# Designed miniproteins, single chains, continued (5), part 96

Each design is a single chain, and the fold is of that chain. pLDDT is the mean over its residues in the fold that is shown.

## One batch from the design tools (miniprotein)

Design m19346
Fold by ESMFold2-Fast:
Structure m19346 (fold): chain A 90 residues (1-90)
Amino acid sequence: SKKEEILEIFENTLEELKKYLPEEYHDILDIALENLKKAAEKLSEEEFVETVLGFLEEIKEYAKENLDEESYKKIEEIIEETKKKLLEVL
């Protein structure tokens, strides 16, 4: 399903983002992924995409406020590439 493809894209994105995020934040990402897997059964495709995009924006804001400029730029790049992949699935 499209939701399964979106989840795979998101999971791969989280693994890439973990390279630039502190270990403490990795637990938050893992919890978010589990919550999104559960939400996939309850939300429409549109609502699910909005939820994923919202979470990516939260990660980006965290990085902007808490990380150095080089790490933030890498995170922003990964998130923008992920958004492009999500548009291809839709």
Scores: mean pLDDT 84

Design m19347
Fold by ESMFold2-Fast:
Formats: sequence, C-alpha cells, structure tokens
Structure m19347 (fold): chain A 80 residues (1-80)
Amino acid sequence: MAPSPEELLAEMRAQLAVIADPSASDAELRAAYGAMVRLWLEAVRRDAPADVLAEMQALLLEAQALLDARGVPADLVVDG
C-alpha cells in the first residue's frame, strides 16, 4: 500500500518532533532527518499535490534549522 499524502505529512511531523526533542542524540537526529528526506522523495515520486510537497519542504527546512542549531550536518534535496 502506497502511503497517502496525509500519512506522509503525519510521519514527517512525527520525525520533526524527534528532531525538536532537546534530549535526542545526534544519531537519533540524523535517523529522523533521513526518514523525513525519504518521505519527501516518496511524495515527489508519487506526484503528490503541490500543497503537500510545500508543507513537507517547510518541515524539512525547520528540521535543518534545528539540526544546524545543534551542529549536526543536514542535506537539502530539491527538484530542479
């Protein structure tokens, strides 16, 4: 079963909550961000609605800002 846009957004928000946890380890932060990137790539692969992709990208940018604040490297994947 392919994940629905609602499921992708819910999973993205769950991973962001891990990244926002001040007690999370660097390994947990990297794993959560990796999961968010995989969810975004799946949404792009499925031609998810632009509104869903925009929300997911906003969540990725928030995650990157939190990772940067902790000195953990993150990569931004963009289409184009």
Scores: mean pLDDT 76

Design m19348
Fold by ESMFold2-Fast:
Structure m19348 (fold): chain A 85 residues (1-85)
Amino acid sequence: MTEEELAEVEAEIERLERELEEIKELIEEAKKTGDVRKLIAAELRLIGLRLELERLLERLPPDHPLRPRVERLLEEVEELLKELL
């Protein structure tokens, strides 16, 4: 793996982390306003993020240094989905 390849994976993870933070904000806004549409939108985005994280883990070798960071993100997404469902 090149430093360039590592940087590309890290950038993808950072994008997914930003997506998760945006979804968390949507959930908090939905809870404060009672906006069911925002809650549904957040749930759908979490499902999509979960799929992207699972696909990323499938592409990463078992010993990849960023794999634990992806697994942590997936765990956070799954916990939020359990809270909403």
Scores: mean pLDDT 84

Design m19349
Fold by ESMFold2-Fast:
Structure m19349 (fold): chain A 62 residues (1-62)
Amino acid sequence: SAAEQEAALARSEAALRAAVAAGKLSEDEANTLIAQVRALYDAGDLEAAQALVVRAFIEAGF
């Protein structure tokens, strides 16, 4: 549902911003990733959106 997609996007955004607060991502990197995740959700590519967030966390050393 749209509400579930919005909730998932909000959780992804919160997680990426928490990574910035932890010093693991820059603000610019997080903003770029948030924009890419948002675009993938808008396209209906939920799997690619989730994979992008997971990859970013692995690359950041989580």
Scores: mean pLDDT 81

Design m19350
Fold by ESMFold2-Fast:
Structure m19350 (fold): chain A 50 residues (1-50)
Amino acid sequence: MINQLDIDISLARMAGSILGSKKLRDEGVELVRKGESATDVVKKMLAKAA
């Protein structure tokens, strides 16, 4: 639902901000917008940053 999508986008943005990577943030937000789970997207972002 719209609230879930908004939360998911916020989580992707937060992860990108924490990682200091605008590229990862942008990719994460795009994946969430395409319907991927925020949890899965954030895990991918963290794995790539580690």
Scores: mean pLDDT 76

Design m19351
Fold by ESMFold2-Fast:
Structure m19351 (fold): chain A 78 residues (1-78)
Amino acid sequence: MTLTVNSPEELKKLLEEAERNRDLLRITQGDREYSLRPAAEPGVYRFWEKGASSGRLLTYDELVELLEFPLEVEVIPL
């Protein structure tokens, strides 16, 4: 399922749903592609840029600062 996320509030709701469902989120922003997975700590997410050697742990606030809206997000059930 592909969604357009238009605001930080919509992103927060989608992240909360991903934590409940244990979903992977694939984010497309221009020519860049990111994978996002909920980490063990609430409000912390494993963020991986396509082609990077490693992921990083980011909070919701750090994701909002890094990402430009609107975003295209694919929800991938695991």
Scores: mean pLDDT 80

Design m19352
Fold by ESMFold2-Fast:
Structure m19352 (fold): chain A 87 residues (1-87)
Amino acid sequence: SRLEILQKLRDGLENALKLMETLSDEEQLVLLKVVAHELEKHRDYLSEEQKELLERLKEAIDARDVKTGIEILKELRKLLAEEVEKL
C-alpha cells in the first residue's frame, strides 16, 4: 500500500541519517546515491514538494556537495514523517 511504502521510505531516511554521522565524506556520498535511487524507484508515491527535493538531492550528488545532500535528506524525512502521520 502507499502508506507501507511511505513508512519504509521514512524509516530508511532515518536510518541513513543515523549512519551519516559514522561515515567519511566519500561513504556519505555513496549513501546519498543509494537513498536517491530508492526514492526514484518510488517517485510516484512522493508529493510534488518531495519530488522537487529529490531533484535537488540529485544535483547535490552530481556536485559532490555532501553537506547539502544531508540537509535535503533531513527535510525529506520531515515531510515524509508529517505525511505518514496524516494517513
Scores: mean pLDDT 88

Design m19353
Fold by ESMFold2-Fast:
Structure m19353 (fold): chain A 88 residues (1-88)
Amino acid sequence: SMVDQMIQGMRSRVGRGMYDVGMQMSGLSRDDQDQVNQMVRQMQDDFQQHVDDIRNSPTVDQAQQLYNQMVSDYDSRYRQIMDFIQSS
């Protein structure tokens, strides 16, 4: 379905972002790596909740709104993680 294609595209984007985070965090202290891992876990949990909400939406319009929210939330969290890594 269109919804499944949208979710798959977003899962691919999240996967690439996680690869980038892993590559850039390798030079950080243990405490900073633990902080990044906590932020990543929160982002992954929120992403899965968004996926569940999208799949359970009763209309295409609602699914689209929830998808847009998921993208926005991911972008904000990814930026926060990368900003933390760069400032550490």
Scores: mean pLDDT 87

Design m19354
Fold by ESMFold2-Fast:
Structure m19354 (fold): chain A 116 residues (1-116)
Amino acid sequence: MLEVEVEAEITEDGDTIHIALRFRTLQPLELTPEQREALAKAIRDAVKKLPGVISAGARVRETADGLEVFVGATVKKDGRSPEELAREIARAVVDALGKALGQELRIVSLKITKRK
C-alpha cells in the first residue's frame, strides 16, 4: 500500500472553477521518462472523463522521496461545491495512479485551500 498526501487549491472564475492539485507518494518509486509520460496521460484522461470537466492537464515528477503529481482541471459550475469537485478529482487521480502502479493507494492527508 502506498500513502498519498494531497493539496488542492481552488479558484472560482465566473461560471468555471479552476482546481490545482499536488499529490505526493510517500515511497520511493523509479520510473523511466516514458513511464512518467504515460502515467501523466492516463491521469489527464481519467480527470477529463469526469462530469463537467472542460480541460485537464497532468505532470509527473520523480523525487528521492517518491512521485510528485501535478494536476490542473477547469470544471463548469453545476451546483456542486468546489470542495466536492476537488475530492472527486483527487479520487480519480489516486485510482488512476493505483491502476498504473499496480498498488493500492491511500490518501492520508487532503488539504483544500480556496484562493480569490
Scores: mean pLDDT 82

Design m19355
Fold by ESMFold2-Fast:
Structure m19355 (fold): chain A 82 residues (1-82)
Amino acid sequence: MEVEVEESVVESATPEELRELAERRIAELGGKVVGVRVEETDDTIVVRALGRAGDRLILVEVTARRDGDKWRVTTTVAVLPA
C-alpha cells in the first residue's frame, strides 16, 4: 500500500475541475475509473474517485476548502492490492 498526499492553494475550484484532477490521477497510474462521487457545499467540495489497474485499486480523494479569498486543495492517492 502506498499513500501520497499533495496540497495546493488556488484562486478558484469547481466540482468539474476537481473531478478531472481525480480522474487524471487514476489515468496516470494506468487505471480505469470505476466510480466517482462529488459532494459540494458553499465552502467545501469533495471528490472521491475509485479506479482499477489490473490487480490494484486506486483511491483518489480531492478536497477543496475555502480559506479566505482562496481555496486549499488536498489530493490523497492510495494504491491497494485488489
Scores: mean pLDDT 82

Design m19356
Fold by ESMFold2-Fast:
Parts: sequence; structure tokens; C-alpha cells
Structure m19356 (fold): chain A 104 residues (1-104)
Amino acid sequence: MPSKEELVARIRELLERLAELVRKHLPEAEPLVEELRRLFEEAVANLDDPEALAAVHGRMIELFREILALAKKAKVPQEVYDELVALIEEIVALLEQLLDLTAA
């Protein structure tokens, strides 16, 4: 099982990849990715606070849904949409693992 530190590092890497993909194919969603990164750093600062982490997690899920909705509206290529979905699903799974570890 990965440590909290390993999960944080992996999530940061995936958020960077999401930012690159958004900058290239969906620049209108860049502010949403910036908010996601800010919220995640807030979560990292509060890893010993399960309630704060859960609140940040909820807001990040809302932002991921907004990004995917914008991608559909902008009619990004299907290949790009599939990459966005795959990245978001991996980030969400890692966030849920991080939340589980902080609640224990």
C-alpha cells in the first residue's frame, strides 16, 4: 500500500498531466485546473484533518465534472476526452485512498 507521501506525489504528477492536457486542448478550463491544484495543496496542508480533506475532495469532484462538461461542450476529440476521463478517474481513486488513510 502506498504511503500518504507517495499518494500525494502521484496525485501532484497526475494533476500536472491534467493541466498540460487542458492547456493544449481545453484552455477555457485552465482556471478550473488551477483551482483543483490549489484545493489539493490545501488538502495536503490538512492531511491530519479528515473533515477538511473530505470537504476538499467533494469540491474537487465538482470541478472534475465541470471540466468534463466543458470538454463535451467544446467537442474535444474523443481520444482527448478519453484521456481526460482516465486521468480524472485515477486522480479520484488516489484521492479516495488518501482520504481513507487520513480517516484511520
Scores: mean pLDDT 84

Design m19357
Fold by ESMFold2-Fast:
Structure m19357 (fold): chain A 69 residues (1-69)
Amino acid sequence: SEAAQRAAAEERRALIARGEFPAPAPQSEERAEVIGEVASTLREMGAAIDRGLATGEKPPPAALGEAVV
C-alpha cells in the first residue's frame, strides 16, 4: 500500500540521517531544465498551430524545426 511505501521511505530517511545509508542524490536541476525546454517547445508548437488556423495554413506534419520557407 502507499502507506507502507511512505513508512519505508521515512525509515530510509531516518537511516540516512543516522549515517547508515548514503544520502540520495537531490533531484537533478538538469532534469528540471530539460522539462522546461520541452514545455517551451510545446508552447512554440501551439503558437505555430494557432497561426496556421488564423491564416488558414495547414500546420506542418513534421517536427517543429522543419523549415517551410
Scores: mean pLDDT 60

Design m19358
Fold by ESMFold2-Fast:
Structure m19358 (fold): chain A 55 residues (1-55)
Amino acid sequence: TLTTPAAPVPKSPEEIAAWLRAQGREDEAKGVETFDGVGIAAANRAYYADLQAAA
């Protein structure tokens, strides 16, 4: 396992969608799966913001 804490590594759409589904956010998960490019970047920002808020 590589640890690079200097900057976060973007998650794949499938990983983000699975995480959103685990929280009951199925509509957002579908959005991540069907949207490529800008939508993935927006989903990554939301995902990391939620993780930071939960920490």
Scores: mean pLDDT 62

Design m19359
Fold by ESMFold2-Fast:
Structure m19359 (fold): chain A 74 residues (1-74)
Amino acid sequence: SLEEVAEGLKELLDTLLASDNTRLSVDAALQLAAREFRKLGLEDAAARLEAIRADTSLSLDEKVAALREVIDEA
């Protein structure tokens, strides 16, 4: 379900932030989130996550905040 996917993504993000908030880890989280949201038919949310991933002007912390916002709105 959407709620199960959102919970799993939040737990993954919390794990990444606790151990290693690297660019690669955040990139992987954004990619995974976009794939899971697309599987649920949430194309707009998936596209927004892909745009966040591609945005070179955003800091790592800004990408994490944007990812959390998309998950919370799901």
Scores: mean pLDDT 77

Design m19360
Fold by ESMFold2-Fast:
Structure m19360 (fold): chain A 60 residues (1-60)
Amino acid sequence: SDGSPASQLAVIRRYLLETGKAASEEAVERAVARYRPLLEATTDPDERNELLRRFVAEAR
């Protein structure tokens, strides 16, 4: 989807869980809980991209 960074976080979460690429469902949910509020609070596009990249790395 071509949504906000927060929407992309939700899409990536679903993708990782459905494809079995996540370390575990618990790990993905912990990463989402950690990065969702940071992404919602961030207005800088570069910082949002960095947070999203870190989320992907930590959710796997």
Scores: mean pLDDT 76

Design m19361
Fold by ESMFold2-Fast:
Structure m19361 (fold): chain A 83 residues (1-83)
Amino acid sequence: KRAEREALFAEFEAFAQALIAEVAANPSEKNLAQALAELDARYQALKNHLRNVLSAGTPEDLVRLDQLVADAKAQIEAVYKKA
């Protein structure tokens, strides 16, 4: 269902923004590798959910997820580059 799919993406975006804010506030509490590992764990969980649990998982949904992950990763890396 469209609403469930949009909710999953919104949840992932909220998680990514919270993680970016957390590492920006305290870059010494969590290193780059730890931050990227947390992002990857959520990415893999959502990717598996879309493909294996939701029959509505489409190639377009996976491309959208990959784009969101790439953007979040770039923002996290930028935080540590400035610190």
Scores: mean pLDDT 77

Design m19362
Fold by ESMFold2-Fast:
Structure m19362 (fold): chain A 95 residues (1-95)
Amino acid sequence: MISADEFGAQLKATLVELMEKYREGKISEDELIKQAQDKTAELMLKMGASDLKIFEARIAMNSSVKDMIRKDPKTEAEIQAMAQLMVDGILHRLK
């Protein structure tokens, strides 16, 4: 199983990469949401999370990604800060 720290680091890195790709026009909003949800579910499975926790996290990720897009972050620092808040929210549900 992976640790909470490994989960947080991998999810944050993926969210930052996906948001940058979205801003560059390389992926759509739907692709960003799907890939963020899929990565969250993959990492949660590696942590031994229940189906209910994974389901809750997918819902949270969908709303958080949409909120991040709506806020339209202009800098990498803003994207990283938003990604950290999303990671912290998911980890809070896992404990």
Scores: mean pLDDT 84

Design m19363
Fold by ESMFold2-Fast:
Structure m19363 (fold): chain A 74 residues (1-74)
Amino acid sequence: ALTPEQQQEIDEIVQQALKRLEELKAKKASEKELYQLLLETLDKLITILSREPSLQEQVDTLQAMRDALLAKLA
């Protein structure tokens, strides 16, 4: 199971991403800027969740999403 510290770190990453998303929406940001925010958020979540073997299926799903997003940015 995730430690309380890891759970707090995940919550902070999600809250920061939501705040940045609202800022980008206010600025009428491009799809590319939104994809960059999503990519950064996915990378942070994968790094934390990869430390927990029971979450491997979730990590695999996030990695697949990351790869698909990178293909759209190329």
Scores: mean pLDDT 81

Design m19364
Fold by ESMFold2-Fast:
Structure m19364 (fold): chain A 102 residues (1-102)
Amino acid sequence: KLKKAQEYLEKAIKEKDKEKSKKYLEQALKELGLELSEATDYTDDEKLKKIAEHLGWPVEAVRALLERLADALNLEMSDLLKRMSVETLLKLIDLLVKLSEE
């Protein structure tokens, strides 16, 4: 499932059509056993801090990565944060890191 999730995420990032990009992102998450849902239990800042703590990264590095991902998906970072739990975001970031390491 990890390889298919990586393939769909790469397609989502490369796709310029907003609707198709969203479908590829949904498929990537589905291959990981995850789904896009409203996750409003934490503020955007709280989510960034929790992700940074779990990864051992500076908050600014997490923000920069998620801003770049959101931009590539033709979304705002706040929309991405509102639609994903901390757990989902951590799995997505792990997938992105693995994709970037070739």
Scores: mean pLDDT 75

Design m19365
Fold by ESMFold2-Fast:
Structure m19365 (fold): chain A 78 residues (1-78)
Amino acid sequence: MTEEHLNTLVSIVRLLGQRHGLPKEDIERAIEEVKAGAKRVTVGDLVLERLSDREWRVRWLDEAGQPRETTVVIPDPK
């Protein structure tokens, strides 16, 4: 993973953590685990799974408590 890819992912994790009302300490721990090369990180109801160098699967619970999932694709740096 390039520095640009990592920075984009870190920004996404912070945004999702804030939107889900997660404690700052839990968000920062998740970011450090991602930086350390973890393939799976769980923080609260958020689950981040590394599929490839550019693809991460994000699972969460929405405001109604329904399970949601999306794949985040990190673009190539220009």
Scores: mean pLDDT 72

Design m19366
Fold by ESMFold2-Fast:
Structure m19366 (fold): chain A 61 residues (1-61)
Amino acid sequence: SMQAKIEEVRALIEAALSGEIPEEELQQRYDELVASMDPEEQEAVLREVLPAQAAEHQAIV
């Protein structure tokens, strides 16, 4: 379900913030999760878990 995907992304971010996983592993696991998602699920994750500040992170300048 979409909610389960959102919760998995939150758990990964929390694990990285607590130092349980390194940045490299966070990126790898995040990429794998996103690759398994439908476009609708990916959009829901961006809206619910990644607020406006994370949208700026995607726009690299």
Scores: mean pLDDT 69

Design m19367
Fold by ESMFold2-Fast:
Structure m19367 (fold): chain A 61 residues (1-61)
Amino acid sequence: SFFDLSDPEIAAALAALEAARAALKATPEDDKEGILKKIGEVLAAIGDIVDLKLKKKKEEG
């Protein structure tokens, strides 16, 4: 599976992304600074997942 939840690093990264998305959704629409910070957290979590996938492909491929 491309998303292997049995891998603790991938599972943790996916949980972090879900938490960041939930925090963004809960941020008031007039809190522009809060929205930008939460967008940054979502992008960082996506980057972490990509880096983990590239690392695993190199180690398992």
Scores: mean pLDDT 75

Design m19368
Fold by ESMFold2-Fast:
Structure m19368 (fold): chain A 92 residues (1-92)
Amino acid sequence: KPITDPEEMERRAREVEEIAREVAEEFDEIAAVSALVMPSGEILIVLVLKPGKSLSEEQIEELKRRLEEALNAEVVDVHQTDNSLIIILKPL
């Protein structure tokens, strides 16, 4: 569902960021979490990794599953860099 109210977008972004941080606390490799909600309603989560750490494919799949369940959303894209994991979700 598209969100066009900037205050609602900010409130939703804070809710998503809090939920994503709770999920990320179960992964020792993750140092920080931030979240954005786009006007389209899509959710962008950035997970910053600790220096020298990476997530395995199994850890990424578990993280995707936990975020989909917690946010009632579907993962549509995942990008991994040397220092971060970027996950884009579409609300159900």
Scores: mean pLDDT 80

Design m19369
Fold by ESMFold2-Fast:
Structure m19369 (fold): chain A 72 residues (1-72)
Amino acid sequence: MELERLMEEIKELVKKLKDPVKATSLSIRAIGVVFDYELAKKKGDRERQEEALRELRRIVEEARRLVEEEEK
């Protein structure tokens, strides 16, 4: 549930980015973190699942900052 919410937020922010290179880079990085989360889930590693969710939250904040910088 939390992972799906963070991915939806990232998708919405990426659509607002005017720079397609930055948009693509953020999308690829987010996908990589999702793979890390799924691998940790298969191994029952709750600590690494939480680390992946923390990284997704950082990606959301970075995407918001980039959108704000492009609007200024």
Scores: mean pLDDT 82

Design m19370
Fold by ESMFold2-Fast:
Structure m19370 (fold): chain A 87 residues (1-87)
Amino acid sequence: ELKKRAEFYNKKAEEYEKKAQHYRDLGDQATPEQRAYYRMLASLYEGAAKAYREAAKNMFIDKEKADVYYGQGEAYEQAAKRLEAAR
């Protein structure tokens, strides 16, 4: 069901929008050294959220584009998680 897939992508986007905001807030409170790290995490999660929002939107327009955006979202998500694990 296309609606369920779009809802799933929107839930992922909401989750990563919240993570991006959390890391922006941490960056604002951080030492100069740690600020770059938190800003990078915020940027990566923001990228994931944006890609998942575009994937959800394109589920009803162009499934091929939806798949491309989903892949971009996964790439940003994995990059962010690797950066988190490196701490």
Scores: mean pLDDT 87

Design m19371
Fold by ESMFold2-Fast:
Structure m19371 (fold): chain A 58 residues (1-58)
Amino acid sequence: EEVEKLAKEANIEIKITWDGPEPSEEERLAIVKAIIEAAKLNNMKKIGIHLDRRPAPA
């Protein structure tokens, strides 16, 4: 809900995908806020991010 609201207010399409464990809602909110700031600086309307969250083997 918060993520969708922020994206709509900024008029930016954001897609987040991941490998490994699902990011928490708190982590997703932080990422979305960072993306929106970066998009504003670069005048971008669409941003996709892929997160490699696979645990270290040891």
Scores: mean pLDDT 72

Design m19372
Fold by ESMFold2-Fast:
Structure m19372 (fold): chain A 66 residues (1-66)
Amino acid sequence: SMENIERAIAVADQLPASAWPALIAYLERERAEAERDYAAGKLSEEQYQHAVEVTTAVIEHLRSKL
């Protein structure tokens, strides 16, 4: 949901900018794991879409500020 995205971005913005590259790498791994788990039938479509939407929004937000 947009509320979850806004909250995730707000939390990420509380971290120092020096931590952002590591956070981006972590979120990229989480997104890749969600994609693999969805392909393996371990996640519902709703869970998968939510995970990809939130991780992508946070990654794009942080990259836009680097």
Scores: mean pLDDT 86

Design m19373
Fold by ESMFold2-Fast:
Structure m19373 (fold): chain A 110 residues (1-110)
Amino acid sequence: MEPGEAAILAEARVPSLEEARRIADGLQKKFDELAARHPAVTGYAIAVAETPDGARVLIGAFVRGTDEQIDEVAAELKKAMEELGVDVKIERLTPEEFSARLAEAEAAGR
């Protein structure tokens, strides 16, 4: 039984790979603190990708809990990104939707 599982996806566009690394390091520290305080957080992943116009930082947080706990993790992620000086798009996905989105992106890139 897996009622209330979600993936919270955040993406930030930044002007350089160095800036992306700074943001990723800051997020990792904040997520270590978040995971210690919120047992609903089952995992997280941070990816940095270089682009022709700079870099992108993607973060996925996996949460198992109530809608309120999922919303709290999303709000804390948004706050963490804002404190690092970046505007961020936050999306709430099911684990299945997240997996489907990754598979579709991989298929489109091949």
Scores: mean pLDDT 72

Design m19374
Fold by ESMFold2-Fast:
Structure m19374 (fold): chain A 98 residues (1-98)
Amino acid sequence: MDQIEKELKLTKKDLEHAKAELDQLRAEAQANNDSSLLAQVKKLEEQLKKAEELVKEAEKAIEDMKKGKLSEKEAMRKVILAGSSVTMVRMGLFVLKK
């Protein structure tokens, strides 16, 4: 229980950091009229939106697990999927920051 909740909290923190970095990168691309960078930022924003959806699914899975409606294994699967999605966004940001 506690470990699954701890993993989700770390994922949510990473998600918030990725959102802040994307907002900054978008502002820089707009200021520089960099249409190529703006297009890449938009793709990462779409991936971030999917990551946010997976984080919400993980939160619901933990809630359902606490109510006895879902197994701990299935809840952990949702948390891992959310974490992987956030990691992919962060990797994309790393590539763009050259």
Scores: mean pLDDT 85

Design m19375
Fold by ESMFold2-Fast:
Structure m19375 (fold): chain A 65 residues (1-65)
Amino acid sequence: SLAEKIRENEQSLTDEEVLKLREEFAKKTEPLVQQYQDALAAGDREKARELAEQIEKVRTELVLS
């Protein structure tokens, strides 16, 4: 499964590689996090859910690449 593949890749990473991935994730997701907060403030639950899925997709792509 995709979840199993993500966990396997995370387990194979060194602490240094994990730190680099966290920094890259933060940089790539900052505008999405802002949009997510804006969607929550507007009461747009569907848009907030889509943005949360996009943020998780960025994490998945970084771990799987």
Scores: mean pLDDT 74

Design m19376
Fold by ESMFold2-Fast:
Structure m19376 (fold): chain A 64 residues (1-64)
Amino acid sequence: SEYEQKAQQYLQLSEQYKKQGKLDEAHKYHQMSVAYRRAANDPSMTDADLQAELAAIEEAYARR
């Protein structure tokens, strides 16, 4: 699924930033990967629910 592909992309991006020592960016992208994986596995999760989780992640890291 598209969500599963996005989850893998963000997981790879997280690992790349972790390797560079950019731990805040790595953690942010890891959380985005988890959100997409949840959307891929939960058929009751709407696109609006996913967008709300992604927005919350962005907001949390914008305040740091």
Scores: mean pLDDT 83

Design m19377
Fold by ESMFold2-Fast:
Order: structure tokens, then C-alpha cells, then sequence
Structure m19377 (fold): chain A 82 residues (1-82)
């Protein structure tokens, strides 16, 4: 079963945004934090899930072809300026 991005996922991503600046955190670190937040939001913090499995789930849900596109979509869905 595939999950759509829910309000809990978006709220966790929003929690990460206040600390994001080009001077404070790198883009790669921010991407890693987003994936961690999505994993927690899916209610699977104690499961042994790989990042690849999480990416595959989101790619399937949104019909996206790359992990980069998943991260870009997460930014787009929140509508936030970083």
C-alpha cells in the first residue's frame, strides 16, 4: 500500500525549515533531514526501512522517476521559501 503525503509529514518538514539557511545547513544535510522526517511521519521510526524503500514508496505515490524529484516535490507541496 502506497501512502500520500499527509499533514503529519508536512508538519515535520515545516519543523525543519526554521533552521535551514545556506549558511547554517547544506542542501545535502537538508535532504537527509527531509527523508528522516518523512520516515517518522509514516509512523515507521522503529522499522528497519531503507531510504531507498521510502523513496520508492513516494515515487510510486506521485509518479516520479527520481529521488531528487521526490525531494523537490516535498519542497513544492509545503510551498515554503527556504
Amino acid sequence: KLYSVNEDTLNLIRTLFPDFTSETISLSEYREALIAAVRVALGEPDRVLSNDELYDLLMGAWNLSSKGAVLEKLFELDGMKL
Scores: mean pLDDT 53

Design m19378
Fold by ESMFold2-Fast:
Structure m19378 (fold): chain A 75 residues (1-75)
Amino acid sequence: MSEDQKVALDLLDFLMNELGLDEKRALELVKAIGHYLSTKGLKITDLKNLSVEELMEVPGVDRELAEKIIAYFNK
């Protein structure tokens, strides 16, 4: 499994099991985040280096969700 796949699965697990999002919403968010990062020439492994404001540019990501994701990958 690639490092990108490992980070994507870790994000999916975090969204579903720690934040309590349903599978459909969690999958849509992982796909939206991956797409956003690819448009910036970034990989999902770069997620930890994003600002809260940058992550909020992803459809479906509000400030609270962005802050929780960034905190999780920077602990």
Scores: mean pLDDT 83

Design m19379
Fold by ESMFold2-Fast:
Structure m19379 (fold): chain A 91 residues (1-91)
Amino acid sequence: MSNSQRQMQQARDAMSQFRSSQQQANQMARQGNQQDGAQMLRDSGDRAVGTLNSAADGSSSPDGQRQFRGMAQQVGDDGSRQVQRLIDQSR
């Protein structure tokens, strides 16, 4: 497997794991565990952003670097908005 293929697979796995964490956080919120859901989502988002930035840094392609950094930005934005909603619901 090429480095580019390996990085793309890591990015896909990171995105998939983050999306699963978003669903789990929403489920925890429905059960009254909004703060625990928010914390879990922060930890999951940080992990996904780290993986995506590592994939970008390892990419020899400017297009690949932009793609992975764009994914990291999307995770950060989506995660921050969901965390804020969960925190607001816990007040």
Scores: mean pLDDT 83

Design m19380
Fold by ESMFold2-Fast:
Structure m19380 (fold): chain A 74 residues (1-74)
Amino acid sequence: SLAEQRALLEAVKEELERRVKLMKENKVDPKEAVAYLRRVEASVVRHMEAANWPQELIEELRAHFEELIAEIEA
């Protein structure tokens, strides 16, 4: 179960990185890109909390969103 949760988390991270790359390639406004990522973060975290995911994995995902947002804002 924990191993399956880590595998799902890694797949989610890869998908987010793919979306950020596409937003950059399509020259999406940075503020709109950040707003989009914040909406996705809220939705995914809500799902993880409802499914009783380990808090450490939720915090790992939150940290990944902060890294992606910092990359867009740089």
Scores: mean pLDDT 88

Design m19381
Fold by ESMFold2-Fast:
Structure m19381 (fold): chain A 66 residues (1-66)
Amino acid sequence: MDKESDALAVAAQKLAAGASEQDIIDYLQTVYKLSPSNARKIVARAKRVLKAAAIGKEKAKEIAAE
């Protein structure tokens, strides 16, 4: 299984829940046994996923307003 994809999904979920970047990095290192550098890269990618999700919510509001 693609461990990085699973870690990315979990990081995005935790960021959306208001967890700090450092807490997520620690979690990824502990659970997924990622290096600190890899954990930071996953968090950066998770931020991009959250941006896409935020754009999706914005579009949903536009559709609801029409």
Scores: mean pLDDT 73

